# Ledger of designs, part 98: designed miniproteins, single chains, continued (4)

Each design is a single chain, and the fold is of that chain. pLDDT is the mean over its residues in the fold that is shown.

## One batch from the design tools (miniprotein)

Design m15381
Fold by ESMFold2-Fast:
Structure m15381 (fold): chain A 96 residues (1-96)
Amino acid sequence: SELERLRAEAKRVLEETKKIVEKMDIPDSIKEQILNLIDEAMRALDEGDLERAVELLQKISDILKYLADVYGAPEEIKSLAEKLQEIAERLRELLE
């Protein structure tokens, strides 16, 4: 189903985001905040709490865009942020 594909895609993008964030030279407080949000988003997806998953994916996307602008984060971070936003929008449409 589309829902199963979007959940799988969200998890893959979150796993890739986690790996990149862990290697970034950014303040530990910001790194911990993002990693915690990623873990929470993954749990929401696993539990089928799509409303919470959408909120967390949007929040992660916003933070990643902030990091790209402020710290000159790798281009991949901005791309991942856009992918997370698109997935969140599509999941939201399924919630109607």
Scores: mean pLDDT 85

Design m15382
Fold by ESMFold2-Fast:
Structure m15382 (fold): chain A 82 residues (1-82)
Amino acid sequence: MTREQIEKILKLYEEGKSVEDIAKELNISKSTVERIINIAKKVGNLDEYSKKVDEKAEEIAKLRNRPEVTLMDYLLALKELS
């Protein structure tokens, strides 16, 4: 799972799509989508926050010497910035 997919989940939720619809559209488990949405609900609409989350997720991926940002890196970034 990539940063792009996680960001897409948050965008689709902001557009008013249900957790189930997002899970089907992105071919991701419903539980994973629900977890990401629950985190997003805690911090509110993420327009300014999404840029900081992206930067922090990239920082975490770099520290862990990964070529791509993973779901865990993005979730950790959301938690650190919350």
Scores: mean pLDDT 68

Design m15383
Fold by ESMFold2-Fast:
Structure m15383 (fold): chain A 62 residues (1-62)
Amino acid sequence: SSLQTRLTALYEQAKANAPPHMLPALDSDYQEALELLDSNPAAAALIIIGAEEDVRAHNQLQ
């Protein structure tokens, strides 16, 4: 779906900018979001957006 494509793009962007210690949590969030895509797409989107925001906030504070 177009939502899955957009969420995957955000995940890949976050992963490319994430420090190594944040990668396991980011990978876990992405898997959780994929599991929710069909039943609760809003929750799936919030998980990935939140993970991307955490990576961005970390990089701004460093």
Scores: mean pLDDT 80

Design m15384
Fold by ESMFold2-Fast:
Structure m15384 (fold): chain A 87 residues (1-87)
Amino acid sequence: MEKALEEIERIASQLKSPEAARLLRLAGRVQLARVASIKDKEKQEEAEKKLIEIVREAVAALNADPARALELAREGLPLAEALLAAA
């Protein structure tokens, strides 16, 4: 959990848009809380790895498309949560 949170925050800090980075960090924390509710430790670890990969892919996509990063900043947390919930 703690290491996964640190990794998500580290990856999100690579976003060129500070507002998009803030929203992605908040959404990542929400998704990690969901993952923490998984009672099976092996499934929890798999879900953590999948979430980290989705965050990494989201950062790459948002850095490649500034208009999409601006849309995320405008729509706020609900869009950020939806992007990470695809895990």
Scores: mean pLDDT 78

Design m15385
Fold by ESMFold2-Fast:
Structure m15385 (fold): chain A 87 residues (1-87)
Amino acid sequence: MEEILEFIEELVAQGESGVTFLQAFVRAEARELLAETDPAARARGIARLEELIQALKRVAEKYPEYAAQLEASIATLRAAIAEARAR
């Protein structure tokens, strides 16, 4: 949690370029979960993305100017988790 939170916060603190990189990172994480065929690895991936959502929420509280972009990233992760759980 803390290590990923620090990483996300450092990216957002860099401004628009950091937020753009974070959005790409989130899309990559979502794609990896949806490509996972092993049930045990998929369950771990869901837990990982849920932790990422919590970290994004905490950073959105500190950087309200990027809250809309971070909420879009959270929506992407939630959609991936919902699809993975439906299998």
Scores: mean pLDDT 84

Design m15386
Fold by ESMFold2-Fast:
Structure m15386 (fold): chain A 73 residues (1-73)
Amino acid sequence: DLTEQVRALGEKGLADIEALAAQSPEGGYTAALVAAHDFRELAEQLADDPEATAVALEYAERAERFARELKAS
C-alpha cells in the first residue's frame, strides 16, 4: 500500500528530525525544512494518487510546523 509506505516514511522522518533537534536545534530546523521540501516533491510525483498525495502533503505541513516551532523557541 503506497499510502502506508508514505506514512511510515513520514513518521520515521519526523522521529529522526525530533531526535536531531534535541541534540542540535539548528540541525533539526534544517532537516525539517529539507524534509518538508522532499515531501512536497513526493506529492507532485504522486499527483495521480490522491490518498498518497494527501499523506505526503500532511507530512510536509508537519515538518514545516516543526521548523516554525523550533525557530520560535
Scores: mean pLDDT 87

Design m15387
Fold by ESMFold2-Fast:
Structure m15387 (fold): chain A 44 residues (1-44)
Amino acid sequence: SDQQQRLLLEIQSLVYHTNSVLAGLKDGSYQKYLDKMQQLRDSL
């Protein structure tokens, strides 16, 4: 279902986002990760 797909994408995004934020705070890659997440949302 659409709701299941959104939940899976959201969980995956949250896990990846959290790890990326921690890493990105050190190397400044956080903005690139946000751009990637925006593209993923646009595909929904």
Scores: mean pLDDT 72

Design m15388
Fold by ESMFold2-Fast:
Parts: C-alpha cells; sequence; structure tokens
Structure m15388 (fold): chain A 96 residues (1-96)
C-alpha cells in the first residue's frame, strides 16, 4: 500500500511538472486519495507516518504549481490541497 501511494504521488508530481490537463491530474489525485484512505483505515502507526510525509510532498508540489497557475487553475489546485490537508488531519488524529 505505501509503495503504491509513493508511485501515485510521483505520477501526480510528473503530471503537475508537465502541466498536464486538470482532468488527468484530478483522476490521479482521486486514486491517491483512495489509497491514502485505505492506509488511514488499516495501516500501522509507521505506515501512517510515512503516508503523511508522502501527502506533504504532494501538497508541496500542488502549492508550487498553484504559484504559476491562472486564477481558474488555482481554484482546482486549492481544492486538491484542501483534500490533502484533510487526509493529514485524519492521520494526525489517528497517530495520537
Amino acid sequence: MIEKLKETAEEIKKLLDEKAPYNEISRKVDEFLRIAEEIIKNGTKEELQEAKKIIDDVMKAVLERAETASPEEQAVLWTIATALAYLKKKIDEKIK
């Protein structure tokens, strides 16, 4: 699961760097969110800590892309960042 989360994160980063269409980015983000939710539900504390780091890396890439995006594109990227922030909050609550 963690390895698949890492693979999907790297694919998202590549799509962001290549300025791929937002529908492609959104589909990969949806896959990433599904994998992350599975780890949050069934993962160990160590897996949750690793997942949080991976989510942080993806969020950083999304926010960096938003800095050079149009206002319309920024709206989509901020929606993605919000979803990632919510996952991090769920992990923090479970790591307690």
Scores: mean pLDDT 84

Design m15389
Fold by ESMFold2-Fast:
Structure m15389 (fold): chain A 100 residues (1-100)
Amino acid sequence: SAEEEVLARLREIVEEFARRVTEAVRAGDYEAAVKAAEESVQRIRELRRENPDASPAVQAVLDYAETLFRRLAQLAREGRLTEADVRAAAEAMLREIDAT
């Protein structure tokens, strides 16, 4: 379905986000971590705009992902983002996607 496609695309965004931000944090490159998180937020916003008729459940998952990515971007700006934070956020997002 169209909703299954949206959730599959969100999963890809979450997995790429986790990979890029983890790599940046391991390198101590917080500017790269911020950029990766902000680009992931933009991809979620685009996915939301392209799917205005998505169910409330799908819209809630997209909103949750955007909120988490913005929070991690802020932690990265503060130089406080850890690999554990990225892992926890990605795992939480993938669980919400699987539950939808």
Scores: mean pLDDT 88

Design m15390
Fold by ESMFold2-Fast:
Structure m15390 (fold): chain A 95 residues (1-95)
Amino acid sequence: MEPLSEEQLAALEERLREVLAGLPWLSEEQKERLLAFLLELARTGRGFTASDLAKYLGISKATASRILRELERAGLVRSEKVPGLKENVYYISRE
């Protein structure tokens, strides 16, 4: 995946901030850390799992999976099944 332009990153940040504000499972500190994490992934095009997110934020895998479902419902991430992995791999959506 090609890296996003600065204009695309700014638009993504605004959309992410809106969606993250609605998540009841995260503190304000965790929301800012999650925003930074997702913007870095958008910049690099790297995929990540619920376990990666859980480890990064210091939350349970169940909570990470709930967050990813909300982000996918909002169209901000997409999931892929990877053969040999027990978890779906998520990528930042390009809109």
Scores: mean pLDDT 79

Design m15391
Fold by ESMFold2-Fast:
Structure m15391 (fold): chain A 68 residues (1-68)
Amino acid sequence: ASKEKIEEIKEKLIELARELLNKGKSLDEIQDELSKVLTEAVKKYKLTDDQAGEISAAVWEFANELLS
């Protein structure tokens, strides 16, 4: 996938995490939903392990900042 597509996926997952947190979802529920969306994105866009890891790291860093 292009750098632009990777940034788009990061932004979408960060927005989803924010929405789920605002709805009072548990951390386990948020992790489950984000993992499902990321898995589908990996399949759909044929992401490499490095690309998937980059997206995952950015999303979890954002979630940790919101929970601090």
Scores: mean pLDDT 79

Design m15392
Fold by ESMFold2-Fast:
Structure m15392 (fold): chain A 83 residues (1-83)
Amino acid sequence: DRDKKLEEAIDSIIEIESVTNPELAERIKKVRETSPSPEEALEKMLDLIAEEVLQQLLEEDPSWSEELFEKAKEILEKVRKEE
């Protein structure tokens, strides 16, 4: 369940980035392949997309940044609470 939820979150992020920045989506896929765990892959992906997505969202609509980050943060916190 945990890994599946992380995988779904990663897929959603890749889908969003493939539309707005296909180069970033390719880098995210590479991070996913090279990371030893879905948790580590998600952390590295969050760093990569944080700058790109925030830059675009702040220019177009700042309210979207909270929704994206809250969703990712909720998944990360859920994984941590399960130890």
Scores: mean pLDDT 66

Design m15393
Fold by ESMFold2-Fast:
Structure m15393 (fold): chain A 103 residues (1-103)
Amino acid sequence: SELAEAIAGLESEDPEVRLEAIKRLVQLAARDPSLVPAVVPPLLRALGDEHEEVRLAAARALSQLLELHPEARPLVEASPELHEALKDENEEVRYFAEVALEL
């Protein structure tokens, strides 16, 4: 399935492939909102990515999904990945984590 392929893309050794996977997950959730619970956990894992651009893309994707689907917020707020994002080197990633945790 397109969802399974997008999730598998996040495990690629190539950061460009992981960036495309994040973009694909957002597009899938936009097309079918019932997929939001399935795309949120892989995007939360991407917040801990080794490459800053991937973490930033994941933060932006999660921010967009939460604005469009506030009902997904409990899935995000309970995540250990979100708490680790508070310590990120990138200011926008940290800001997303602060806003998502309502700090």
Scores: mean pLDDT 86

Design m15394
Fold by ESMFold2-Fast:
Structure m15394 (fold): chain A 86 residues (1-86)
Amino acid sequence: SLEEQVAALEARARALKARVDAAIAARASDADLQALIDELQALSDEAAALYQQALAAGDHATAQRAIEIEAELGVYIIRLTVEIRS
């Protein structure tokens, strides 16, 4: 179901955000930070696609959860981009 898909994305986003926080704390290489940006972008694209699917299905609850994932991942992409440029 769309609800199961968004729950799986929320779990993946939580795990990825934890990896990002750990990488920043460890002062990971620019290459490792870029790999995390690529993973965040891919998951953000999945969340955006699920948002559109949920809207088309009239599933406003799943759509809201999907857009929240996309917004949170966007913040992490910005943080990592700043770290690489520093």
Scores: mean pLDDT 90

Design m15395
Fold by ESMFold2-Fast:
Structure m15395 (fold): chain A 74 residues (1-74)
Amino acid sequence: GEMLLEALSALLDHDEEGAVALLLELLKRNGVDPTDLAAVLAFLREKAAELGLLPSMEPMIDRLARLVTEAALR
C-alpha cells in the first residue's frame, strides 16, 4: 500500500517520472499488466479503497493509471 501513497505524493510534487517508476514496480510485484488500462484502474482503485483514499483521490488514481499505461506502451 505504501508504494501507491509514494506514487501519489510524487505526482502531487509534479514528479511524473518518479510516480510512473513506483507504479510500474507495484504492478510488476502484483502481476498486473501495465498495458491493460482497465486492469490497472481496477487494481489501483482497490488499493486506494484499502488506504481510505476514495472518493477524494479518484481523479489522481485515474491520472496515474493513464500515465503508467502510456509509459508501458512505449
Scores: mean pLDDT 82

Design m15396
Fold by ESMFold2-Fast:
Structure m15396 (fold): chain A 75 residues (1-75)
Amino acid sequence: MPSDGEQTKEALLVAAAVGFSVALRLKDAEMVREEARRMKERVERLREEGKISEEQAEEVLRYIEEAAREALEKI
């Protein structure tokens, strides 16, 4: 099992969680949307480069959408 996919997926999930936590603390809806957008762009690029699988990319993208939605609902 190549470490690239696992570590990249974990790094993206952690980065997203931290980013949304900061944005939510600041109650900045635009920051939440920008974090979601940038994270999605990173996931898509890493998927295109083959650094994560399609399934891993889908899982991370779903997490980003859910986390952003929850953060925006709390703001």
Scores: mean pLDDT 81

Design m15397
Fold by ESMFold2-Fast:
Structure m15397 (fold): chain A 80 residues (1-80)
Amino acid sequence: MGAGTAADPLEAFAMAVVLSLKNGKSVEEAAKIAAHVGRAAGMPQEKIDELTKKLKSLSKEEAYEWALSKLSPDQAAALE
């Protein structure tokens, strides 16, 4: 199988948040996109709901910093 192609659902979620915010999306739009990406990457719905709720409580800057902190240095560099 293509086992190992999706490294981490949390990194996928965080990457979607960073990219969405960089593209001028609101935190709400970023949360929607990240929830879809996280689900596709195998993240449980309960965890998606938890992270989405957290994101909606943050400013754009705080959400961006939070998401970037969840990425590896290589992933963070690729998004800059």
Scores: mean pLDDT 76

Design m15398
Fold by ESMFold2-Fast:
Structure m15398 (fold): chain A 71 residues (1-71)
Amino acid sequence: SKRLEELIKELEERHKEIMELIRQGKIDEALARLREMLGWAHEAMKTLSPEEQKELWKKVAEIVEEVLAAL
């Protein structure tokens, strides 16, 4: 859906910000942004169908994995 696509785009923008903070050595700020992203995504998921929630969850999990691997 358009809503799911919009939320995935927002996740990708937040992911880019977090990765940039890591590249700058701003680890505490990067982790704070990751926590904010997770809270935002959890809230946004409540507006989605169960199938769309699963797809958004997979994207969130991928981002978390990439962030942790970059630390």
Scores: mean pLDDT 88

Design m15399
Fold by ESMFold2-Fast:
Structure m15399 (fold): chain A 96 residues (1-96)
Amino acid sequence: EEEEVKELEEKVKNASPEEVTELIIELVKEKYGEEYAKIVREIAEKAKEILGDEFGAWAASGAAAIIDSKHKTKSVEEIKEELEKKFKELVEKLKK
């Protein structure tokens, strides 16, 4: 597992934002299921449309981290609402 993580880290470092986003979505799908993967994809696509292509990977990574920390204590719907709220707060802070 450590060797796989290191190879993934090097691949992510040299990957395009689109490739990083797809890699994160696949990892979420394998670890947490299709419903969480769909949520991560939706958040990433919104970030790309509002903030630019580089923010898609950033948003996907952030969403995956929140899912990892909370999937045992909160429902899918509660996590989705929290992700949408945090995303909205971040977009508002970036608006000037």
Scores: mean pLDDT 75

Design m15400
Fold by ESMFold2-Fast:
Structure m15400 (fold): chain A 91 residues (1-91)
Amino acid sequence: MDPVKFEIDVAIALILIGAAVSRIAAENAEKQGRTDVAEFHRRQAERLEKLAKELEKIYNDPNVSDEEKLKFAQEAIEEARRLMREADAAD
């Protein structure tokens, strides 16, 4: 197995799990009439989903080195953690 592909696949999976959690938080907030909180969590999910797509695009770029791909994966995980902390603070 390609170790770079494995690291990228794991990073994408973790980011998408974060997006799914944010989608659930948005639905729960909407059911409680907390519309502003629901919109915030929807935007967080969209940001995480976009981040996963950008990482997938970087991995498929033949002009990007393996070292750069791994760096982007780590930066993407850190950004996802930042977005998740903001979501926790908003709730």
Scores: mean pLDDT 82

Design m15401
Fold by ESMFold2-Fast:
Structure m15401 (fold): chain A 61 residues (1-61)
Amino acid sequence: SSEEEAKVNAILRELLTAIDRGASDAELRALAARLIGTVEDPEHAAALRAALDTLLSDRRA
């Protein structure tokens, strides 16, 4: 649980860092697909996908 929580937080930080460095939507989606695919907990995976959708929506709005 704590290891998975640390992993989820690390993935979210990596996505935010990619945005800060100017990653395109396609690059961000590809990175997210790779990283979220390593998450064992389906609820944590769903939360990360929701976070990605929010980040992409914010950039387009």
Scores: mean pLDDT 81

Design m15402
Fold by ESMFold2-Fast:
Structure m15402 (fold): chain A 98 residues (1-98)
Amino acid sequence: MEEEIEREKRALLEMGVSEELAEELAELRREMEKVRADYESGAIDRATAQAKLDELMNRIYRILGKAAAELGREAEFLAEVEASASPASVAAFREGIA
C-alpha cells in the first residue's frame, strides 16, 4: 500500500539513505503493487506477472545494496540478504554495493 511505501521511504531517510535512492525504491515498490493488481484483475497471466516481479525485485535489491553502502553496513546487510533472498537478488545486491 502507498502508506507502507511512504513509511519505508521515511525510515530509510531517517537512517541516512539519500533522498534519490529512497525515492527510487518507493517507485519500484509502487511498480510491484501495480503488477500484483494487474495479475489479481486478470489483466496479465501468472508467467508475465512472475517475470515482471522478478525483474523489479532484482532492481530493488540493487537499490538496497546502494543504500547499504551509503550507510556503511554492506557486510551486515549482505549476510541477511544471502540468508533469505534468491541467488539473482543476492547478485543484484552485490552489484549495488560495488
Scores: mean pLDDT 82

Design m15403
Fold by ESMFold2-Fast:
Structure m15403 (fold): chain A 119 residues (1-119)
Amino acid sequence: SLIPIEKALESEENALEFARQLADELAKNLDDPEKVEQLFGRVNRFLLLEPDPRLRARFIAELWRALKKHNLPEEVLEEVVKRLAEALSLLPPELREAVLRELERIDPELAKKLREALK
């Protein structure tokens, strides 16, 4: 089971573990649209509540890294990029840009995909 969001917000280590658990649950539940929506709801909530744009970026990068370890179709990974872009679109523009700049330092290819998906 997933760690609660309150626990994920306590430390970087917990946030990255939460990202890995979300990736594993997403990969297991691709055939369950309701569960997929619930899991992306948790992604959105973490990104809204986490005050540090660096940790938001590290969370996104870790979620993506963990998802790529699963043997997922390219079309599914493209949908994940779209859903992450939608999550970022819920942030104020200044915070969104801060997260994307930090992400460019960690995973420049993912940052580019997200910028393209936001258009």
Scores: mean pLDDT 88

Design m15404
Fold by ESMFold2-Fast:
Structure m15404 (fold): chain A 79 residues (1-79)
Amino acid sequence: SKIEEGVKALERLAADPSATEEQIYEELKKLVEGLSPDEVFELFEKGAEIASRAPDPEKARRIGRALFKVYKEYKKKYK
């Protein structure tokens, strides 16, 4: 499914030491476009789990900031 592919893409970015906050943001932004609200919620839940399991606190912050940025933009489009 799109969400399973999206989660795998996010996991690859989380494991990539060269991945920037902007790259994670762009990938997440592409993933939320075309998903249902329930699928978007599941993606953010799984994204938060990936961030919590990040081996580096700096990587965890980058993932968390990218997730929050995409979530804020999604909420503006939704309401």
Scores: mean pLDDT 77

Design m15405
Fold by ESMFold2-Fast:
Structure m15405 (fold): chain A 75 residues (1-75)
Amino acid sequence: KKKELIEEYREKAKKAEEEKRKSEKSMEEAKKSASKSKLSESFVLFAELAGESARWISEKIKELYLKKAEELEKE
């Protein structure tokens, strides 16, 4: 019962970490693409900001699920 829920929360945290890594890779690809196509500096900065926002959200989701799993393990 509780063990299954803890495992579920850890799985969700793991998926959030994966999404964070995907966001980081997408940001790097966007930067490389922008430099190759000579896109404006504003577009490059926007792509960086969007990537950082996605990374931040994924990290917070991961933290929330890990915290929920830890709280359940304490009981």
Scores: mean pLDDT 75

Design m15406
Fold by ESMFold2-Fast:
Structure m15406 (fold): chain A 74 residues (1-74)
Amino acid sequence: SSTEAALAEINAVLAEMNAQMRGKSLEEQIALLEEAKARIEAIARRHGLDAWRDQVLAELDRKIAELRAQAAAQ
């Protein structure tokens, strides 16, 4: 199904991002999360998965906000 295909692509993006974040600076981690967010938005738009998109993007937005807060506190 379109939903299953989109979720598989989204999970692959998240797995790749998590692997690449190891040993990275806060700035590099934020850049990787923003890249992952853009890729997930494109996948969700292609497959018409608004509800699943919003859930995943909200989780990424929270993580980006946390990392930005840590960077700003220094």
Scores: mean pLDDT 81

Design m15407
Fold by ESMFold2-Fast:
Structure m15407 (fold): chain A 69 residues (1-69)
Amino acid sequence: MSKTISQVVAANVPAEYAQAVGLELQSNVTDENMCSLTQDNLQQILRRSKLPSNNINAVYQALQNHCAA
């Protein structure tokens, strides 16, 4: 898993979901495609993690902020 994705998970995901979210992101998100993801893409990717939608939206915003920098 990329360092950026690990940092986003640690900052925005409750510890109880962090491992499941990290595994789904590792399988579906790369540094190359991270900035091309839509909010709907992330909702679909993280569906199996059972992460609440508001936390998925927080992850999406954190990725957009990283890509804007």
Scores: mean pLDDT 77

Design m15408
Fold by ESMFold2-Fast:
Order: sequence, then C-alpha cells, then structure tokens
Structure m15408 (fold): chain A 76 residues (1-76)
Amino acid sequence: MTREEIFEEVDRIFQAMKLALEAVDEVEKKYGIKVSSKTFAEAIGAALQALDEGKSPEEAYRTAREVAEKKIKEEK
C-alpha cells in the first residue's frame, strides 16, 4: 500500500467508528436498552464496508443503524 492509501483507509476507519458510535447511541436511546459489544463491532464493520465501497457517510450511518436495529429485533 502507498502512504496515501494508508491515510485514506485510516480516515475511513475513524469515520466508520464515529458513525457507528452515533448510530448505536441513537438506537440505544430509541429502544431504551444498551447494545452488546458484538453488535457495536458489527455496526463499525458495516459502516466501514459502506465507506470502502464509496458510499456517503450518510449511507454508512444508515447501514450501521440498520445493523444495530436488526440485532435488537432478532433478540426479541
């Protein structure tokens, strides 16, 4: 990997973590429950994948939120 490619990937990772944190926080407030560490990790992964595919931060946020909501619904 080039240094530039490394910086771009690091930026995407930080952005994915931030978006997943915001999405999980919104879902926790909506349902009044705390999501598991596993669900949070899956939300980060989903957001990062969306960003790596060239999707917008808004789409990455939506994807992370959908993952968190789906996991909560599956546990009910």
Scores: mean pLDDT 79

Design m15409
Fold by ESMFold2-Fast:
Structure m15409 (fold): chain A 65 residues (1-65)
Amino acid sequence: SLFVEQGKVYLKLKNLDGAIEAFSEAVKLAEDPSQIELEAVVLASIELGDEAAKILAEALKAARA
């Protein structure tokens, strides 16, 4: 989806806040958000490190509630 691609771009630019917004919209619209969540967290860990990946994971959980 467009939001998944935006989230990936934000992570490459080291913009965690932008990535959270984009991936949150992607998981809200997805029929199966678990695959998006996994991909986003893995990429965040690679690009920004494990602490950023934790923040993103918690934000995506909140977006689904």
Scores: mean pLDDT 83

Design m15410
Fold by ESMFold2-Fast:
Structure m15410 (fold): chain A 68 residues (1-68)
Amino acid sequence: SMEQIEAQAEAFVAWARAHPEQVIAYLRREAETGSHPEEMAAIAEAVEAEDWARLRELLVALQRRNRA
């Protein structure tokens, strides 16, 4: 559901705020080896910029797209 997607995005934002270097390293690795390199790179850039609103938007968009 949309509520579950939003809750998951908020949990990820909380993790990124608490451990930004760890989250950036994870996302950069996913961008290099995963199936969605451009999306993972964009999410990493949002964490690096501390743009939490943009991070949430990107996570919600990614989750909706992957469930379509």
Scores: mean pLDDT 80

Design m15411
Fold by ESMFold2-Fast:
Structure m15411 (fold): chain A 118 residues (1-118)
Amino acid sequence: MKKRVLVIDDNEENRARLYRILSERPDVEVYVAHTGDEALLLIDELKPDLVITDLDMPGLSGLEVVRYAASRGIPVIVVTGASEEKREEALRAGAVEVIRKPASDEEIRAAVERALAS
């Protein structure tokens, strides 16, 4: 059965990069959201096995996305250029891992492997 991964980032280049990295896995089906509001809708509809989100997005905060997914038992990886304080808040909100931008492809692959192995 394929794992469903939802990627949320308002930056097209970041989304394309994450899509490419995740699509290297034949066991993964990748979905994309451009806003936190869209992400909440897709979390309810898809019930993803993993959420990968940025924190700094227009509209609904990425932190609210973290809380929403984590409260439903969905593992969340945060990939963000946000402040240390916001990154620590994401961990308190239930993110299983927080990666600081700029993130290497290897850091992202390793985090995804850990999250999907659980």
Scores: mean pLDDT 85

Design m15412
Fold by ESMFold2-Fast:
Structure m15412 (fold): chain A 93 residues (1-93)
Amino acid sequence: AERVIAAVERLAQLARSDLPLEEQRKRVHEILAEHGLSPSTIAEHILLVRDQIPAEVLAATVNLLRRLGFMTPDALERLTALLASHGLALDAP
């Protein structure tokens, strides 16, 4: 849980950067690796700790991971519903 939350906070910060998408992708891989996480499992890990993440931080992270293709359809649907309950929407695809 703690590793996922720390990674998500860094991903949210990265999402607000002016870095090109390819550089953001590289930084996401580095951040996940530093926290013992994988791009293939990050969506599921976020779902497990979703209630422990501030909604704005979660929204920024989900938007970034969706742009990079790291979100599964199931995880995206469930996280979108959670964000909507807090009055937040994901960016248009």
Scores: mean pLDDT 79

Design m15413
Fold by ESMFold2-Fast:
Structure m15413 (fold): chain A 82 residues (1-82)
Amino acid sequence: SGGNRLLAQVQGLTNYGGAQQHYQDAVEQAKKSTPEEAIQLLREAADINAQAAQQNRDLGDSTSAQKNEQLRQQLEEQARKL
Protein backbone atom coordinates (compact mmCIF):
# COMPACT_ATOMS: atom_id res chain seq x y z
CA SER A 1 0.00 0.00 0.00
CA GLY A 2 0.99 3.65 -0.34
CA GLY A 3 1.35 4.01 3.42
CA ASN A 4 3.81 1.11 3.70
CA ARG A 5 5.88 2.47 0.79
CA LEU A 6 6.02 5.98 2.28
CA LEU A 7 7.04 4.62 5.72
CA ALA A 8 9.86 2.57 4.15
CA GLN A 9 11.13 5.64 2.23
CA VAL A 10 11.09 7.79 5.39
CA GLN A 11 12.97 5.09 7.34
CA GLY A 12 15.59 4.87 4.57
CA LEU A 13 16.25 8.61 4.91
CA THR A 14 17.01 8.55 8.66
CA ASN A 15 20.65 7.61 7.90
CA TYR A 16 23.17 9.78 6.01
CA GLY A 17 23.80 7.42 3.07
CA GLY A 18 20.11 6.72 2.50
CA ALA A 19 19.26 10.43 2.45
CA GLN A 20 21.99 11.23 -0.11
CA GLN A 21 20.99 8.31 -2.37
CA HIS A 22 17.29 9.29 -2.24
CA TYR A 23 18.19 12.88 -3.20
CA GLN A 24 20.32 11.70 -6.15
CA ASP A 25 17.59 9.30 -7.35
CA ALA A 26 14.91 12.01 -7.16
CA VAL A 27 17.01 14.54 -9.14
CA GLU A 28 17.95 11.88 -11.75
CA GLN A 29 14.30 10.83 -12.23
CA ALA A 30 13.24 14.49 -12.50
CA LYS A 31 15.75 15.02 -15.34
CA LYS A 32 14.14 12.10 -17.25
CA SER A 33 10.56 13.37 -16.66
CA THR A 34 8.33 16.07 -18.14
CA PRO A 35 8.55 19.43 -16.29
CA GLU A 36 5.13 18.84 -14.67
CA GLU A 37 6.07 15.30 -13.53
CA ALA A 38 9.51 16.55 -12.37
CA ILE A 39 7.93 19.25 -10.16
CA GLN A 40 5.61 16.66 -8.57
CA LEU A 41 8.44 14.13 -8.01
CA LEU A 42 10.75 16.74 -6.45
CA ARG A 43 8.00 18.06 -4.14
CA GLU A 44 7.09 14.52 -3.05
CA ALA A 45 10.80 13.82 -2.34
CA ALA A 46 10.97 17.07 -0.31
CA ASP A 47 7.92 16.01 1.76
CA ILE A 48 9.53 12.61 2.49
CA ASN A 49 12.70 14.40 3.69
CA ALA A 50 10.56 16.65 5.94
CA GLN A 51 9.06 13.52 7.55
CA ALA A 52 12.53 11.93 7.93
CA ALA A 53 13.81 15.16 9.55
CA GLN A 54 10.95 15.02 12.09
CA GLN A 55 11.67 11.33 12.82
CA ASN A 56 15.37 12.14 13.39
CA ARG A 57 14.43 15.03 15.73
CA ASP A 58 12.13 12.66 17.69
CA LEU A 59 15.08 10.23 17.98
CA GLY A 60 17.39 13.03 19.20
CA ASP A 61 19.57 12.94 16.04
CA SER A 62 19.80 16.67 15.27
CA THR A 63 22.66 16.17 12.77
CA SER A 64 20.68 13.77 10.56
CA ALA A 65 17.56 15.95 10.94
CA GLN A 66 19.55 18.97 9.70
CA LYS A 67 20.76 16.93 6.69
CA ASN A 68 17.19 15.90 5.78
CA GLU A 69 16.05 19.54 6.15
CA GLN A 70 18.91 20.71 3.86
CA LEU A 71 17.94 18.11 1.22
CA ARG A 72 14.26 19.17 1.52
CA GLN A 73 15.22 22.79 0.79
CA GLN A 74 17.42 21.77 -2.18
CA LEU A 75 14.59 19.64 -3.66
CA GLU A 76 12.10 22.53 -3.25
CA GLU A 77 14.58 24.89 -4.96
CA GLN A 78 15.02 22.44 -7.89
CA ALA A 79 11.21 22.26 -8.29
CA ARG A 80 10.94 26.08 -8.15
CA LYS A 81 13.45 26.44 -11.02
CA LEU A 82 11.31 24.30 -13.35
Scores: mean pLDDT 77

Design m15414
Fold by ESMFold2-Fast:
Structure m15414 (fold): chain A 87 residues (1-87)
Amino acid sequence: GPFMSAEEIEEILENNRDNVDVVAGALTAAKMALLAGKGVEVDRDEQDRIGTEGLLLARNDVEKAIEEAKKLAKEAEKLGHPVAEAE
């Protein structure tokens, strides 16, 4: 499907724990999915801010970024708004 489950996001993160770009991308996607689940519209500037903050967290504390991404993906899935996957 066009969306990834929280379990699939967790698997990607566990297989890529040392890849800052993958972790940052997953964290950003999970945050965006959670905001969509809460009915929050995100403009381009806010999307860029979320991406920048995700990259900085992954670079400075990759373990914290991984745990946050897992948490956000699970919460987004509970709201019926799973993380979108690239085709």
Scores: mean pLDDT 80

